# Designs tried in a protein design run: designed miniproteins, single chains, continued (4). Part 56

Each design is a single chain, and the fold is of that chain. pLDDT is the mean over its residues in the fold that is shown.

## One batch from the design tools (miniprotein)

Design m13912
Fold by ESMFold2-Fast:
Structure m13912 (fold): chain A 97 residues (1-97)
Amino acid sequence: MIDEVIEEINRELGERIRSRPDSREATLQAVADVLRLIGDALQKAIDEAKKLNINDPEVLRLLYALHLAEQLGWPEEVIEEIRKALDEAIKKVNEKK
């Protein structure tokens, strides 16, 4: 389910770029907007992983997906699924310690 959510987020980001062919300026603005969303979500994910003192790729991936889904205004039920997966990933990392 979470892999499907991340794939759908990636599809929406691609759609935001592709669905603005009306002018070069509109396309460039769409690219800039998508890159800003990606940068913001990635930075928030890195900052939160540092606060949690977790260096796990799955935790980082889920934090990134969470912030992207929130920025894109995805339904709360989908965001809660990502949060549950994130909580489980954090628990697994802590259990390995």
Scores: mean pLDDT 75

Design m13913
Fold by ESMFold2-Fast:
Structure m13913 (fold): chain A 78 residues (1-78)
Amino acid sequence: SKIEELKQLIIDTLEELKKTLPPEQQKKVDELIAKVKAAKDPGEIYTLMKPLYEEDKELAEKISEALDKAIEEYYKKN
């Protein structure tokens, strides 16, 4: 299903980004991945990111840019 594909795309994008980050930021990304896995609607990702914008705006912006790029590329191919 497209919902499962989008959810997996978000998780894969976060896992890939996590590899480029220092351990403290990797923990924050792991927490976000856990929340995404628990979420029923992948559209909730930006709502789940709101606390991260307050705690680590630079990381939140990097995640947002990576997700926007991955989602755009997904819709280009599909």
Scores: mean pLDDT 81

Design m13914
Fold by ESMFold2-Fast:
Structure m13914 (fold): chain A 78 residues (1-78)
Amino acid sequence: DELLERIQRVGLRAYLEAPTEADQAAVAAASREAVAIVNRSPSLEEALRQLEARLGAETDPAARAVLAEVIRLVREAL
């Protein structure tokens, strides 16, 4: 799935570029959850709602940037 591949690449890049171990851990968790949300949601509309809720709960700036980029990719796929 091209969308899932794009999401995984965004997460991996952010993980490798993370300035701290805390940012790296937050990016890894957010990326894993974003992939799970997109892969398991019954629709992209529902995935988008769950991703926006997850972004709202995220406090790490690097992980927030990843979730925002994933949200943009999902919106483009709608």
Scores: mean pLDDT 88

Design m13915
Fold by ESMFold2-Fast:
Structure m13915 (fold): chain A 81 residues (1-81)
Amino acid sequence: DEGLKEVEERLKAAYELGYELAKQGKFDEYEAILQAIRDERERLRQLALADGVDPSKAAALYLLEDEIKAFEEGYKKGLEE
């Protein structure tokens, strides 16, 4: 499934980025990137509300939530070792 592969690659990239930032001690960059992803999620949410309920916009919001979780988990793992 091409869609599943794309989602898996995006989540892996988010996790690896978080892990590398933790290993490099780049907390300020981690916070800035995390905030940027949260801002994009809120932007997409506002667009979904303005145009009514669009299932494709809901799917994009769900994926961003999973990417945020992967990014945070990668950062936590990088801090542990």
Scores: mean pLDDT 76

Design m13916
Fold by ESMFold2-Fast:
Structure m13916 (fold): chain A 90 residues (1-90)
Amino acid sequence: MEEFKENLAESIAKYITDKTGADFEKVKEAIRALIDGDYEKAAEILGVSLETAKKMRDLLEKLIKAVNEGKFREAAKYAQELIDLIEKAL
């Protein structure tokens, strides 16, 4: 579980920062906060509202559930929506 969470956070952060030039450690920390359910920390790091951070967390939970259920098309959709929302905040 911890290895999966770390790998997921690194993969998403790398994709976003390779595209946007944002700080990798900052983006990775924000995604880890979302994975851990710390909406306030994620909101502060990304400069978004608490409601936006909760929406990001909901998409992340849907992504993880879809992956675990083998629904990779659905997982890709939630991943893209989450990435788009984080990129808009940067």
Scores: mean pLDDT 80

Design m13917
Fold by ESMFold2-Fast:
Structure m13917 (fold): chain A 83 residues (1-83)
Amino acid sequence: LQELIEALAREHVRLEDAERLTPETLDREKAALEDLAKKNGVKTEEELIELVRKLAEERIKYGGPAAQESARKLLEFLDEYEE
C-alpha cells in the first residue's frame, strides 16, 4: 500500500510539473494520498486503486478541462501499474 502511495504521489508530481519533483513536494503529495486513504477506510492496494479510479472518473464527468486531463493521465498510470 505505502509503495503504491509513493508511486502515485511521484507520478502525480511528474505529470503536473516534473521540475517541481523535490522531497518537499513528494512528501506533501504522499501525505495527501495517505489522508485520502484513511478517510475512505482503504487498507489494500486494490482498494486504493478503486478509490483513485472512482475519483478520477468523477473528475472527468464534473471537473474543468485541466482536472479532466489530469484525471485521464492518472487513469492511464493506474492501468499500467496493474500490468
Scores: mean pLDDT 72

Design m13918
Fold by ESMFold2-Fast:
Structure m13918 (fold): chain A 100 residues (1-100)
Amino acid sequence: MEEEKRRRIVEEVRRQMEAFEAAVTAADPSAAADARRMGEAAVRGVEWAMESENRKIALGATGGLVRIHASSLGLGVSPEAAKVAVDQAGAVAKALEEAA
């Protein structure tokens, strides 16, 4: 059943965003709300992209949005926190590819 596969993918993306929020909050508590908002947007983006007729464009747009948000936050976060944001983009890419 593809439904279980989709749930697993969404849960993995959510887990990646929770890790990012925790890392950002540890580095700069004032940025926690922005990190959380980005995480919620990423999860919604994955859900939307799985309904898209053009998953490649949806994937590229979601990945680009995540990178822009990570850069725009200007958090002065550690390389480890930045890596979590980049890894999240990869996880979203993998999730969308597996959902196809």
Scores: mean pLDDT 61

Design m13919
Fold by ESMFold2-Fast:
Parts: C-alpha cells; structure tokens; sequence
Structure m13919 (fold): chain A 94 residues (1-94)
C-alpha cells in the first residue's frame, strides 16, 4: 500500500532524528545509509506537490547545510555527508 503524506512526513522526521544520533556518534556509514533513505522519502514528499512539504524539505536542507558547516573543521567526512544531503534536498525541491 502507498504511504500517506502524513506517514511520509513522520518517517522523514524519524530519519532526520536518526541522522542526528549518527552524526553525534560520528557514525559516517550509518549517516550515509540514512541520507539515501531521507532522499527516497523526500522525493515522494516532493512528488505530492504540497507546498507545506516543499517548505519542510527547504527548511531541512538549510538546517543540514548549516550543521555541515559546524562539522567541517572537526569531522570532514560527516560534514561532507550532511552537505551532500542538503544539496540533494535542494535539487529535489527545485
């Protein structure tokens, strides 16, 4: 069965929370896997054409880009994962 917009939104939030935990743990491998899953859910949310979902994705991309900048000097590999995810989310909403 196809998930609802609300189910996709909840899954997106859950995956972002897991990404935060992986980043704090410096677990780059888990962060990369979560980033791919976040992109899959983001594509489904964007496909709805819902302006609220597009705004959610723009806000998430902005947050991830700022967070990547904070990691850049301390953990370059994690910063790269977060920055690449932010860019992919921006491309999805364009």
Amino acid sequence: AAPSVEELREEFGRLLEELVRAAVARDVATARKLAERIVEIAQQLAATGDPEMLELLRRAAEFLAEWAAEFASRHPEMAKVLAELAQRLREIVE
Scores: mean pLDDT 87

Design m13920
Fold by ESMFold2-Fast:
Order: C-alpha cells, then sequence, then structure tokens
Structure m13920 (fold): chain A 85 residues (1-85)
C-alpha cells in the first residue's frame, strides 16, 4: 500500500541520515513520530514497536558520536516513550 511505501521511505531516511550523522535530536523524534503514526494507521503494533526501537537506536548512536548532550538524549528518549502512550 502507499502507507507501507511511505513507512519504508521514512525508515530509509532515518537509517541514511543516522549514518551520515546529520540527524538532530528533534529530527529523530519527528521521524519516529511519523513512522509510529503510519504504523498505527496500518494497524501493525509490531511496526509501532519497531519504529520506536529504530528511533531510540538512532538517539543512542548520535549520543555516542557526541552529536547531542546527555540532557538532549534523555529528553528525546522521553518524547519517544510519550509517543507510545
Amino acid sequence: SSLEQQLGQLYQTMVLKSFEGSLTPEEVVELTKQMIELARQLGDEDEVRYAATLGKNGLVRAYNQGRMSKEEYEEALKEIDKLLE
């Protein structure tokens, strides 16, 4: 479906930008939100969990690369957890 294609494109964008080291904490949260919203529209709770995991992994990578502070990392994690409520 077109929703499945959009979700796949967002996954590719997250992975590529994460590898390039171009993602801000705010961009990781925003991409994760969009992926979760599309996964929910598809009715796929496994995809919702996968999207959140991908976002959290992106934050861990950026933090370990020195691209965000500990406070920015912790705040972004809370925002992703809030998206799962």
Scores: mean pLDDT 85

Design m13921
Fold by ESMFold2-Fast:
Structure m13921 (fold): chain A 95 residues (1-95)
Amino acid sequence: SMEEEKKELIEAIKRFLEMVIEFARKEAPELVEEFEKVAKELLELMKKLSVEEILEALRKLDAKLSALPKSLSRKERLKEFIKFLKEIIEEMKKK
């Protein structure tokens, strides 16, 4: 069912975000609280979206991350990732 596919997609995204947060605990522990808050808000908003809208948001995130300079540190990349997640959340809220 489409609802089962959406649930599985959201759970996969949740697991991925949890892995990135664990990486942030080692590289930039000061970002963890903000990251957890943003991840929770993103996952709750995704429950209101279609699978196609979720995949489009992920494609936009991938494009933004792929455009980042190679010279950025791991901490700078984590800051940009959180920023891009916030931008995606604001776009989702506007529908």
Scores: mean pLDDT 86

Design m13922
Fold by ESMFold2-Fast:
Structure m13922 (fold): chain A 92 residues (1-92)
Amino acid sequence: GENARLAAEGIKRLLEASGAEAEAEAEGNTGTVTARGVTPGAALLAMGAGIEVELHGGKATVHLEGDTLTVTLENVSEEGAQAVQRVADSAA
């Protein structure tokens, strides 16, 4: 619920700090971020945030098609959400 939203918003902030246009949505225990104009470096940071979610018991799927990135997050824990926020804060 709340943790998925916080993690999605963290990834959105990270991508926006890199110059991309990003949108974050949360539904139940799932968070989704869609971004356009994503650089390879920004995509790598988003993958790092996804890895943090998985290291803390969640699931993350990252799909890059051209310069459009989609990140889907499931079962994000409080620790996972906090870890994503730390990644976002370090990139901003």
Scores: mean pLDDT 84

Design m13923
Fold by ESMFold2-Fast:
Structure m13923 (fold): chain A 88 residues (1-88)
Amino acid sequence: EPEIVLPKTKEQMKELFKKMLEILKKLAEKVELSEEEKKKIKEMEEILKKFDELSLEEQEEAFKEFVKKAKEILEKIEQEVVDEVIKE
């Protein structure tokens, strides 16, 4: 199967960033997040906002950092949902 590669254009990366942020914000509305997770979401918004000012190499690194932060937030949301079910 073809590997999922990083989007090659700045526009493709930005669209993926927007979609990921939208999904994370919607999930965050349904679970109680700590200040740390909220801070990570804000840092992701700043990465997107400054993305146009970065070189191609910096854009690829910023994309990797964005994906890493998104992964950490999703993992925390997943754990919070499990904890809510157990508390029932």
Scores: mean pLDDT 70

Design m13924
Fold by ESMFold2-Fast:
Structure m13924 (fold): chain A 99 residues (1-99)
Amino acid sequence: SFVPGEPKKSELVEIAPGESKTLEYEAEEGDELVILVLKGRVKVTIEQPGQPTKVVELEEGQIYVQKLNAGKVTVTLENLDPEETALVKVVLVPEKKKL
C-alpha cells in the first residue's frame, strides 16, 4: 500500500438527498485536501481566503485533490441527487516529504 502521509483529518460524510454540508479545516501551506465520492453525485465548493473559489462536480468513484494555502479552508458538499443519499470521504493530508 502507498501511504503518502498520515492524514491530519479524515471524515466520512453522509449527505441526504438535495442537502448540503459545510466542513471547515485549518490547513498548513502545501497540505492537500482529498475528496472521494463513495456513493452518489456531489458538487464540491472549496474556499480559502486569497484564492479563487473552486467548484467541481464529482460522481461515484471520482477523486479530487487540491493543494492548500495556510489558513482556513471551507468545503461545501452538495448532494445533487434528489432521491439518494451521498457518501463522501474528505481527508486533509499533510505535505508529502520524502525520507
Scores: mean pLDDT 82

Design m13925
Fold by ESMFold2-Fast:
Structure m13925 (fold): chain A 76 residues (1-76)
Amino acid sequence: SVEERLRELAERLGVSVEAVVTGMKVLILERDGVDPSLSPEELQAEVDARYAAMSEEEKLELLEELEKLVEEEKAK
């Protein structure tokens, strides 16, 4: 499940599950782009809505991408 994958990644990174979800939301913004005229509050509402609308499969794919990017950053 998404919840189990979130816990596993959070434990590996030494962060909270909420921090992993925040990382996923950042990836949504980077992947899909956003209207640059939006305020920080509007950006938060937009990404929260996109995340909530994602299927379990889409969330798992996003988690795999986040894990890959974290590994790439550690390699720098």
Scores: mean pLDDT 78

Design m13926
Fold by ESMFold2-Fast:
Structure m13926 (fold): chain A 87 residues (1-87)
Amino acid sequence: PVNKDDPIWQIGAAVVEGNRLVFYYITVKNVTQEQLRAIAARVRELVRKYRDASDAERQAALRELAERLRKEEGIDVIDAGIQVVEL
């Protein structure tokens, strides 16, 4: 259901950590299915790498990934961060 008229996608990974759910997300515009798969893989790798990091460090890491996607792959990244839900 993606079209060229400004489709917006949110790619994410959810991790249960004790009493909380941490959702890592990147919101992108006008990307291909191949780019979506690549972004999802990078988010998964970032989650593994930063699993024991602070929330601020995780947010910074996702912002860094967003900047790399913009600069290296020309991807229109709207937003990136974490959402924390208390369980």
Scores: mean pLDDT 80

Design m13927
Fold by ESMFold2-Fast:
Structure m13927 (fold): chain A 64 residues (1-64)
Amino acid sequence: TLITLKALKDVPVDSPAVLGMKKGEEVEAELLAETEDGFLLVRVLSTGEVRRVGKDKVEIVEER
């Protein structure tokens, strides 16, 4: 599923596996999985890289 993620708060890059975002930033991605511990696993369309982000830090503003 193709999605647009919007950051609700700043998401720092503390490891290369994490999707870093600034508050209000939007990222187009493919949703790969949703984890039981509250993360979204996404493929970022601009880079092709697979990253995780906390569900509490972002919203899905568009789904295709």
Scores: mean pLDDT 78

Design m13928
Fold by ESMFold2-Fast:
Structure m13928 (fold): chain A 66 residues (1-66)
Amino acid sequence: MSPEQQEKLERVRQLIEEIANSTDEEKRNQLLAEIEKLIGEVEATLSPEEYQQFVQQVLDLWFKIS
């Protein structure tokens, strides 16, 4: 995985942790929108196979964190 992909994945992880620790619905919705934006940016720069691997890692982080 490229350094850029690793940075995007680490940012997604931080946002998922912030969602898990937040009780503010508006804040959680903003964090979700940022995750969607980051995923869209990665999709635009990756091959379909690399994008599938990235999405799988995001899902693994989501289920691990809650």
Scores: mean pLDDT 78

Design m13929
Fold by ESMFold2-Fast:
Structure m13929 (fold): chain A 89 residues (1-89)
Amino acid sequence: GSLEEARRLVERIKELGEKAAEYDKAGNTFEADVYVALAIILATLLKRYAQTPEEKEAADLADRGVQALIDGNYEEALELFDKAIEVAK
């Protein structure tokens, strides 16, 4: 399995979440929504291709983080992505 690839995907999801938060804070809702949509795509792929218990746990945390992004809970989302990165070490 590619735990390293899972970690790289979660790091990218976190970067997208950080961009979404910055655009939302600036009132750029369309740009924020684009970054959330990209994060959803990557989290879905991570979940689909997760094979090991660690990959599945990282995917679950990332999926929960993306749900927090959708709900506008950016701080909670970024904390969940950090936990996913920690699991994928």
Scores: mean pLDDT 89

Design m13930
Fold by ESMFold2-Fast:
Parts: C-alpha cells; sequence; structure tokens
Structure m13930 (fold): chain A 81 residues (1-81)
C-alpha cells in the first residue's frame, strides 16, 4: 500500500517535474508548459488508483506554483470522470 503509492507518486512526479524544470531552466511561457502538464496529468490519471490520485494532487499543490497546480489538479479530476 504505502510502497505502491510511493512508486505511483514518484512516476507521476517524474513526468510533471520535467515540465516544471523546463520553465525554471529556460524561462518558457507558463501557458505552453501548462498545456503539456495537463496532457501528462490526463495520461497519469488513467493509470492511478483513487488513493494515488489524491496523493498526487497533494504533492502537485506542494511542488508547483499555485496557478499551475490548480490547472493540473482540475485536469486530473476531469480525467477521472
Amino acid sequence: MEKELEEEIQAAMDQITAGVIAVMADKLPAEEVADDLIQRAEQIAKQLSDEGIEEVKRVIRERLPPELAQRVVEALEQARR
């Protein structure tokens, strides 16, 4: 349970973090990065359990800027429906 959640969170965060690093390193427009992150979030949401989605939302809110975190969380919620 905890080990499986940690592995799911790690894999999901690796994909999300790549976009954040690109913004921080190359000062890319947040709008373009947000679109890529939304697509990744939709793909991740289909692979995660309900518990995994809740933990990923929590980690996203902690690691991403509030504006990007809100968009990614909304995409996860929509993909779950």
Scores: mean pLDDT 66

Design m13931
Fold by ESMFold2-Fast:
Structure m13931 (fold): chain A 74 residues (1-74)
Amino acid sequence: SMEEVDALLAELGELLRRIGELLELSPEEQQLVDEQMARLRAWARKDPAAAGEYLRRSVALAREEVRRLEEERE
């Protein structure tokens, strides 16, 4: 559903923001991430089913990456 896709996009955005903070990304690198998220949102509006499958996998991977990076920090 579009509601599920919107929720996944919001969660992925928050996770990628956290990863960027943990990796201490430059403003230029953060802009590239924001541009990729904008493209992903545009694709999700055109093909929510395919985007939903991709986003479920991406959120799972991003959650694991946040956990890994936080464990490596302390």
Scores: mean pLDDT 85

Design m13932
Fold by ESMFold2-Fast:
Structure m13932 (fold): chain A 87 residues (1-87)
Amino acid sequence: SLEELFEELKKLLEELKEAEESEWDSLVRQIGKVLGEIMKLLSPAQQRQLLQLWAEFRDKLKKAKTKEEREEIVEEFERRLSEILAS
């Protein structure tokens, strides 16, 4: 279900906040897989918004220099994703 996939995603996002840099690629790949499953349950408009949000998230994450910046990026992604899923 969408609810179960979103809960799995939230767990991975929480792990990403605390992760060492060496773990990021694996976690980002796992998050991408869960988002791919979520995408199948969304409208075309929601899919376009999610793809743009995901691209922005990956770009911001690569540029993050501090744990605080990474936490803010992850929290913004989760909040904006929740808004897309509610639309």
Scores: mean pLDDT 85

Design m13933
Fold by ESMFold2-Fast:
Structure m13933 (fold): chain A 96 residues (1-96)
Amino acid sequence: SIDELLEEATSQLDTLIQQAKNNADLQQIAQQLDQLVQTTLSDLVKALPEEKQQKMLEAVYEFGKKLYEALKNNDGQLLAKALEELKEKLKELTSK
């Protein structure tokens, strides 16, 4: 279900947020995030109505720009903020 995919995605994002805040290797976080995008987030997007799929893809694209900036600047706090914003957008777009 969408709710189960959202719970899995937000749980994984919460782990990555804590890693980013705790000065973990940002390249390792990016690798874990790529796996999340290819699995749970892909399944979540496919489960959404078409109108919400487009908004979700836009949210992921905007997140990708912030991820690139965070990696370029080795900025774990910027990455954590971007992950928190993505998490809230996932919740918003999956709400009834």
Scores: mean pLDDT 84

Design m13934
Fold by ESMFold2-Fast:
Structure m13934 (fold): chain A 68 residues (1-68)
Amino acid sequence: SSSDPTLVALALDLPDEHIIAIARKEDLPEETLELLERLGDLSAAQRAELSRARNDAEFHALLKRYLA
């Protein structure tokens, strides 16, 4: 698929619980899932930057930058 369902969910501003559920269904790495459980700790600006990630590598790097 040319679209990552987790990134699409973020771009659509779905509730955190729905984004995490989609990421679990897509079998994302455990490290990424652990960081996603902390989505509620992100500011609106950080969440907007995550929603603009172009691929999984950029998405993971932004999550680590903001949450690790």
Scores: mean pLDDT 77

Design m13935
Fold by ESMFold2-Fast:
Structure m13935 (fold): chain A 68 residues (1-68)
Amino acid sequence: MVAELVAASVEQALINEAQKSPMAKLTRDNATEFKQSAIEQLGEEAVNEAVKLGEERAKERLEAIKKR
């Protein structure tokens, strides 16, 4: 589903940004494109939920990485 792609792309973009990966810009750009496509197909409310899900998953993964 498009919502899962938005959540996954947001999660990966946030992880790459926090880790200062050379892929950070590419994944950020991909997340922006997926959000635009998803808004047209699902509407803003569904996309906002997917973004929140991606942000929450990224936060949990980053906390685990920092704690080791």
Scores: mean pLDDT 78

Design m13936
Fold by ESMFold2-Fast:
Structure m13936 (fold): chain A 74 residues (1-74)
Amino acid sequence: MPVIPVSEEEQERTFKEIEDNIKKAIDALKQGKKSEAASYYTAARLLVVAAELMGADPERVQKLKEKIDEAGKA
């Protein structure tokens, strides 16, 4: 296992930020704010890449990718 004492907290923070950005994107779409929704989706996708690079749980990363793709269909 990679020993990353700081990045366990960073991984959880990154996952929470991804979920928050997905939620904000969906809320923006419901309000007709397409440009804001697009920026939140972009932020979520970039955070997913960051999570992959820091060695986060691949299953959690994959599920978040799926959530972003599903939210983008709205």
Scores: mean pLDDT 76

Design m13937
Fold by ESMFold2-Fast:
Structure m13937 (fold): chain A 83 residues (1-83)
Amino acid sequence: KREELERKLDEAVKAMEAGDYETAAQKFIEAARLLAELDLPPREKAVLTTSMVLLMVGYALETGNDILIEAAREAIRIVNEAE
């Protein structure tokens, strides 16, 4: 459900703002799994995946945090493996 995806992304961003990178990574991975399971048009799914990855990479570059880089890699893997 798209609302569940949005909730997980909101939780991930809040965890990032709190400096809880482990929780943020977990929530981004959960969001990636939900996105992989959603029956969305390929274009919309690609846009959401790209936006999520860019957000994670942006935070990783600003913080220098390897946990978020690994989470971004795993999110890409999950979405690609589902297809």
Scores: mean pLDDT 76

Design m13938
Fold by ESMFold2-Fast:
Structure m13938 (fold): chain A 83 residues (1-83)
Amino acid sequence: SMAEKLAELERIAKEIVEIGRQIAEELAKPNPDKEKLRELVEKLKELLDRFLAVASQLLPPAVYAQLQAHLQRLLAKLEELVE
């Protein structure tokens, strides 16, 4: 149902926010743990893929394509930042 899909998006969004918080906390350290950051970015990537899969069922194709492109660009910038 639509309500179940919205609840799943909300759950995934909360997980994304928590992983983002952990990445920000690690990056704020004087000597960030690069291996931990790579693991967190990998988890974030998996969560974003799951988020986009559910969003594709709820959003018009044009809106979904824009969202996917924006999230992929943000992820690429984050991957550069943690390397």
Scores: mean pLDDT 86

Design m13939
Fold by ESMFold2-Fast:
Structure m13939 (fold): chain A 81 residues (1-81)
Amino acid sequence: SEALELLEEARERVRASGAGRGVEAMVLDALDSVEAFVRQGRYEQAIALLEKVAEILASWGHDELAAIMRELAERLREVAE
């Protein structure tokens, strides 16, 4: 699935970010929830969760991680159309 490939790319980018183990673990847990929504065909909920996580990350100063989440949300929106 293209959506699952995009999700794995996002996971690798998060691991490469160097944001720190605690923040990385939280974001990877959120991506596991996104994968569950994608596997259920619940793309609107997957995208909404990514946008919410991006907003929280940006508010904490993790702008790079927020950008990764927003890019994934945009690409999932394209796949869902």
Scores: mean pLDDT 88

Design m13940
Fold by ESMFold2-Fast:
Structure m13940 (fold): chain A 102 residues (1-102)
Amino acid sequence: FLGYERKLQELRDQGDYLVAATQYRILGDFLERQGDNRGASFMYTRSGMSFRDLGDLDQAEEFYRRSLSLDPDNSTAWRNLGRVLKEMGRDEEAERYFQLAE
């Protein structure tokens, strides 16, 4: 998976955010079906980050929330959810999620 993750990160770095977002989601769906909730959570977080890079904040929020439903200990997803909520002007909700990222 690490080599595949590097390929997806390269797509994000090159600005192919939609391709990266969809491939991370597909990998997350696969891992979730295999019972790897921690791996799926990580992939959904990366998908959300790619949607945020696109400016699709609604999709970014959805994937961060899905990530957290599988792994509530995913501090990266908590922080990124807080960031995207703040970008959407939902500052009070964002502050609560930043506190959960500790």
Scores: mean pLDDT 82

Design m13941
Fold by ESMFold2-Fast:
Structure m13941 (fold): chain A 60 residues (1-60)
Amino acid sequence: MDKLIKQGEEAIKNNDKKKAQEILNKIKSMLHPMLSLVMDPEELEKLKEMLKKIEDFLNS
């Protein structure tokens, strides 16, 4: 999880929209309703924050 969040932050910092889109897709698959039930709540919140940051970045 921390590695995925770090990759998202680096993609935004480097203005790498292709990498940001790849990380966004990975986070969306991990936030699937069934998988979110087995995730640590703190990791779930971190993924939701990163998802929002990437979406905001891609829409800017």
Scores: mean pLDDT 75

Design m13942
Fold by ESMFold2-Fast:
Structure m13942 (fold): chain A 111 residues (1-111)
Amino acid sequence: DETIVKVTLEVSTEKFGKVAEEAAKEAAKKLKDAGYLKSSEIKVEKDEKTGKYKIEMKLTFSTKDAEESVELLKKALKGEALKAATEMGLSQEEQEKLLKEIDENMKVEVE
């Protein structure tokens, strides 16, 4: 019983890209430590034309429940993003903007 979840997230600045990368890595680690994940692949690329940062995740969940897998991932990513943003010294306005970009620009595919 496995669900593969692919996530693509685009963020508008290098600073947001650093926070999102840290959040993705910590979310995957915590989900794996909790027994929800079998494997994780995380890739980060800068679009030199737009200056946007693209974070790609491929996660293999230990359940066939795609809806549960997606909700666990979204909750973990948002929590770790807020934590990383706070630790990296982002202002309240920057934190709110980053969370909005995560909500609006995150694409999730289930295979």
Scores: mean pLDDT 84

Design m13943
Fold by ESMFold2-Fast:
Structure m13943 (fold): chain A 66 residues (1-66)
Amino acid sequence: MAIKKIEELIKAGKTREAVDLGAGISLMTGDTTPLDVTSELAKKSGDYDSSKIAQEIRDNVDAYNA
């Protein structure tokens, strides 16, 4: 399950890999949920830059698939 993998990556400090995974899934499926989860978990971990990147990709995916 993609969300579980994103949670595991962020807990391991691999926040950039989590953003890349979330972005890939969201871009392929049009579902922004992986990026929403990534953004929230990155903020909770203190990685505000990665959270912002995930939100920006999420907004682009949402707009593109609108």
Scores: mean pLDDT 79

Design m13944
Fold by ESMFold2-Fast:
Structure m13944 (fold): chain A 67 residues (1-67)
Amino acid sequence: MSEEEKKKFEKALVRLYLEGKITPEQAEKLARLIKEGKSLEEALEELVKEGKITQEQAKELLKMVKE
């Protein structure tokens, strides 16, 4: 992940946490998946599979990081 993508990812993650849509534990899971070599898209798809966020929310976050 690029430094720019990393900063946007961190900002998006903090925003979700502040909005109450993600727990600290889920934020830690996302960070761990990224560290394990998963892309942001793959990490977000795991949360969608667990029913923690919607597919639309995952796409919005990806767009936020890519823009």
Scores: mean pLDDT 71

Design m13945
Fold by ESMFold2-Fast:
Structure m13945 (fold): chain A 63 residues (1-63)
Amino acid sequence: GAMAARVAEERAAVLADKSLTPEQQLARLITLGVPDEELERVAKELGITPEQLAALRARHAAV
């Protein structure tokens, strides 16, 4: 629906921004609330391990 389309556009904008590091891009996507399955796919594409993704999620959840 409309909410999924909006999240997809925001995700694409973050991934297109080459001034951000891969970790910063992924942290921004976590803040945007993208689905966890999509986060795992994007993390693999960016070369971020499942352990690193779990650490980023834990950091976000603690704040």
Scores: mean pLDDT 74

Design m13946
Fold by ESMFold2-Fast:
Structure m13946 (fold): chain A 90 residues (1-90)
Amino acid sequence: MIEEELKKIDELVRNDPEGIRAEIRTNAPAAAALAEREGLDVISMVFLTSLDVETARKIGEAMKAKKYKEAAKILEEARKKKEEERRKLE
């Protein structure tokens, strides 16, 4: 499931990196600005909309290496940590 989602993201970024960048700038301008400041590429920028810079960078590097299982594991652990943090606020 997550691996297939990551493969689709990789295909979208490979086919139209500038279009994806423009879409993120429009829908999440703060994430786009942060990605530019931190020197992240477009694929890492996609994950920065919901994750921190370090995690987004790790997922992006795994995606570039076609290590979708590793990227999926990092994404799942990051989402689980964020959900745990939300529960602590309630």
Scores: mean pLDDT 79

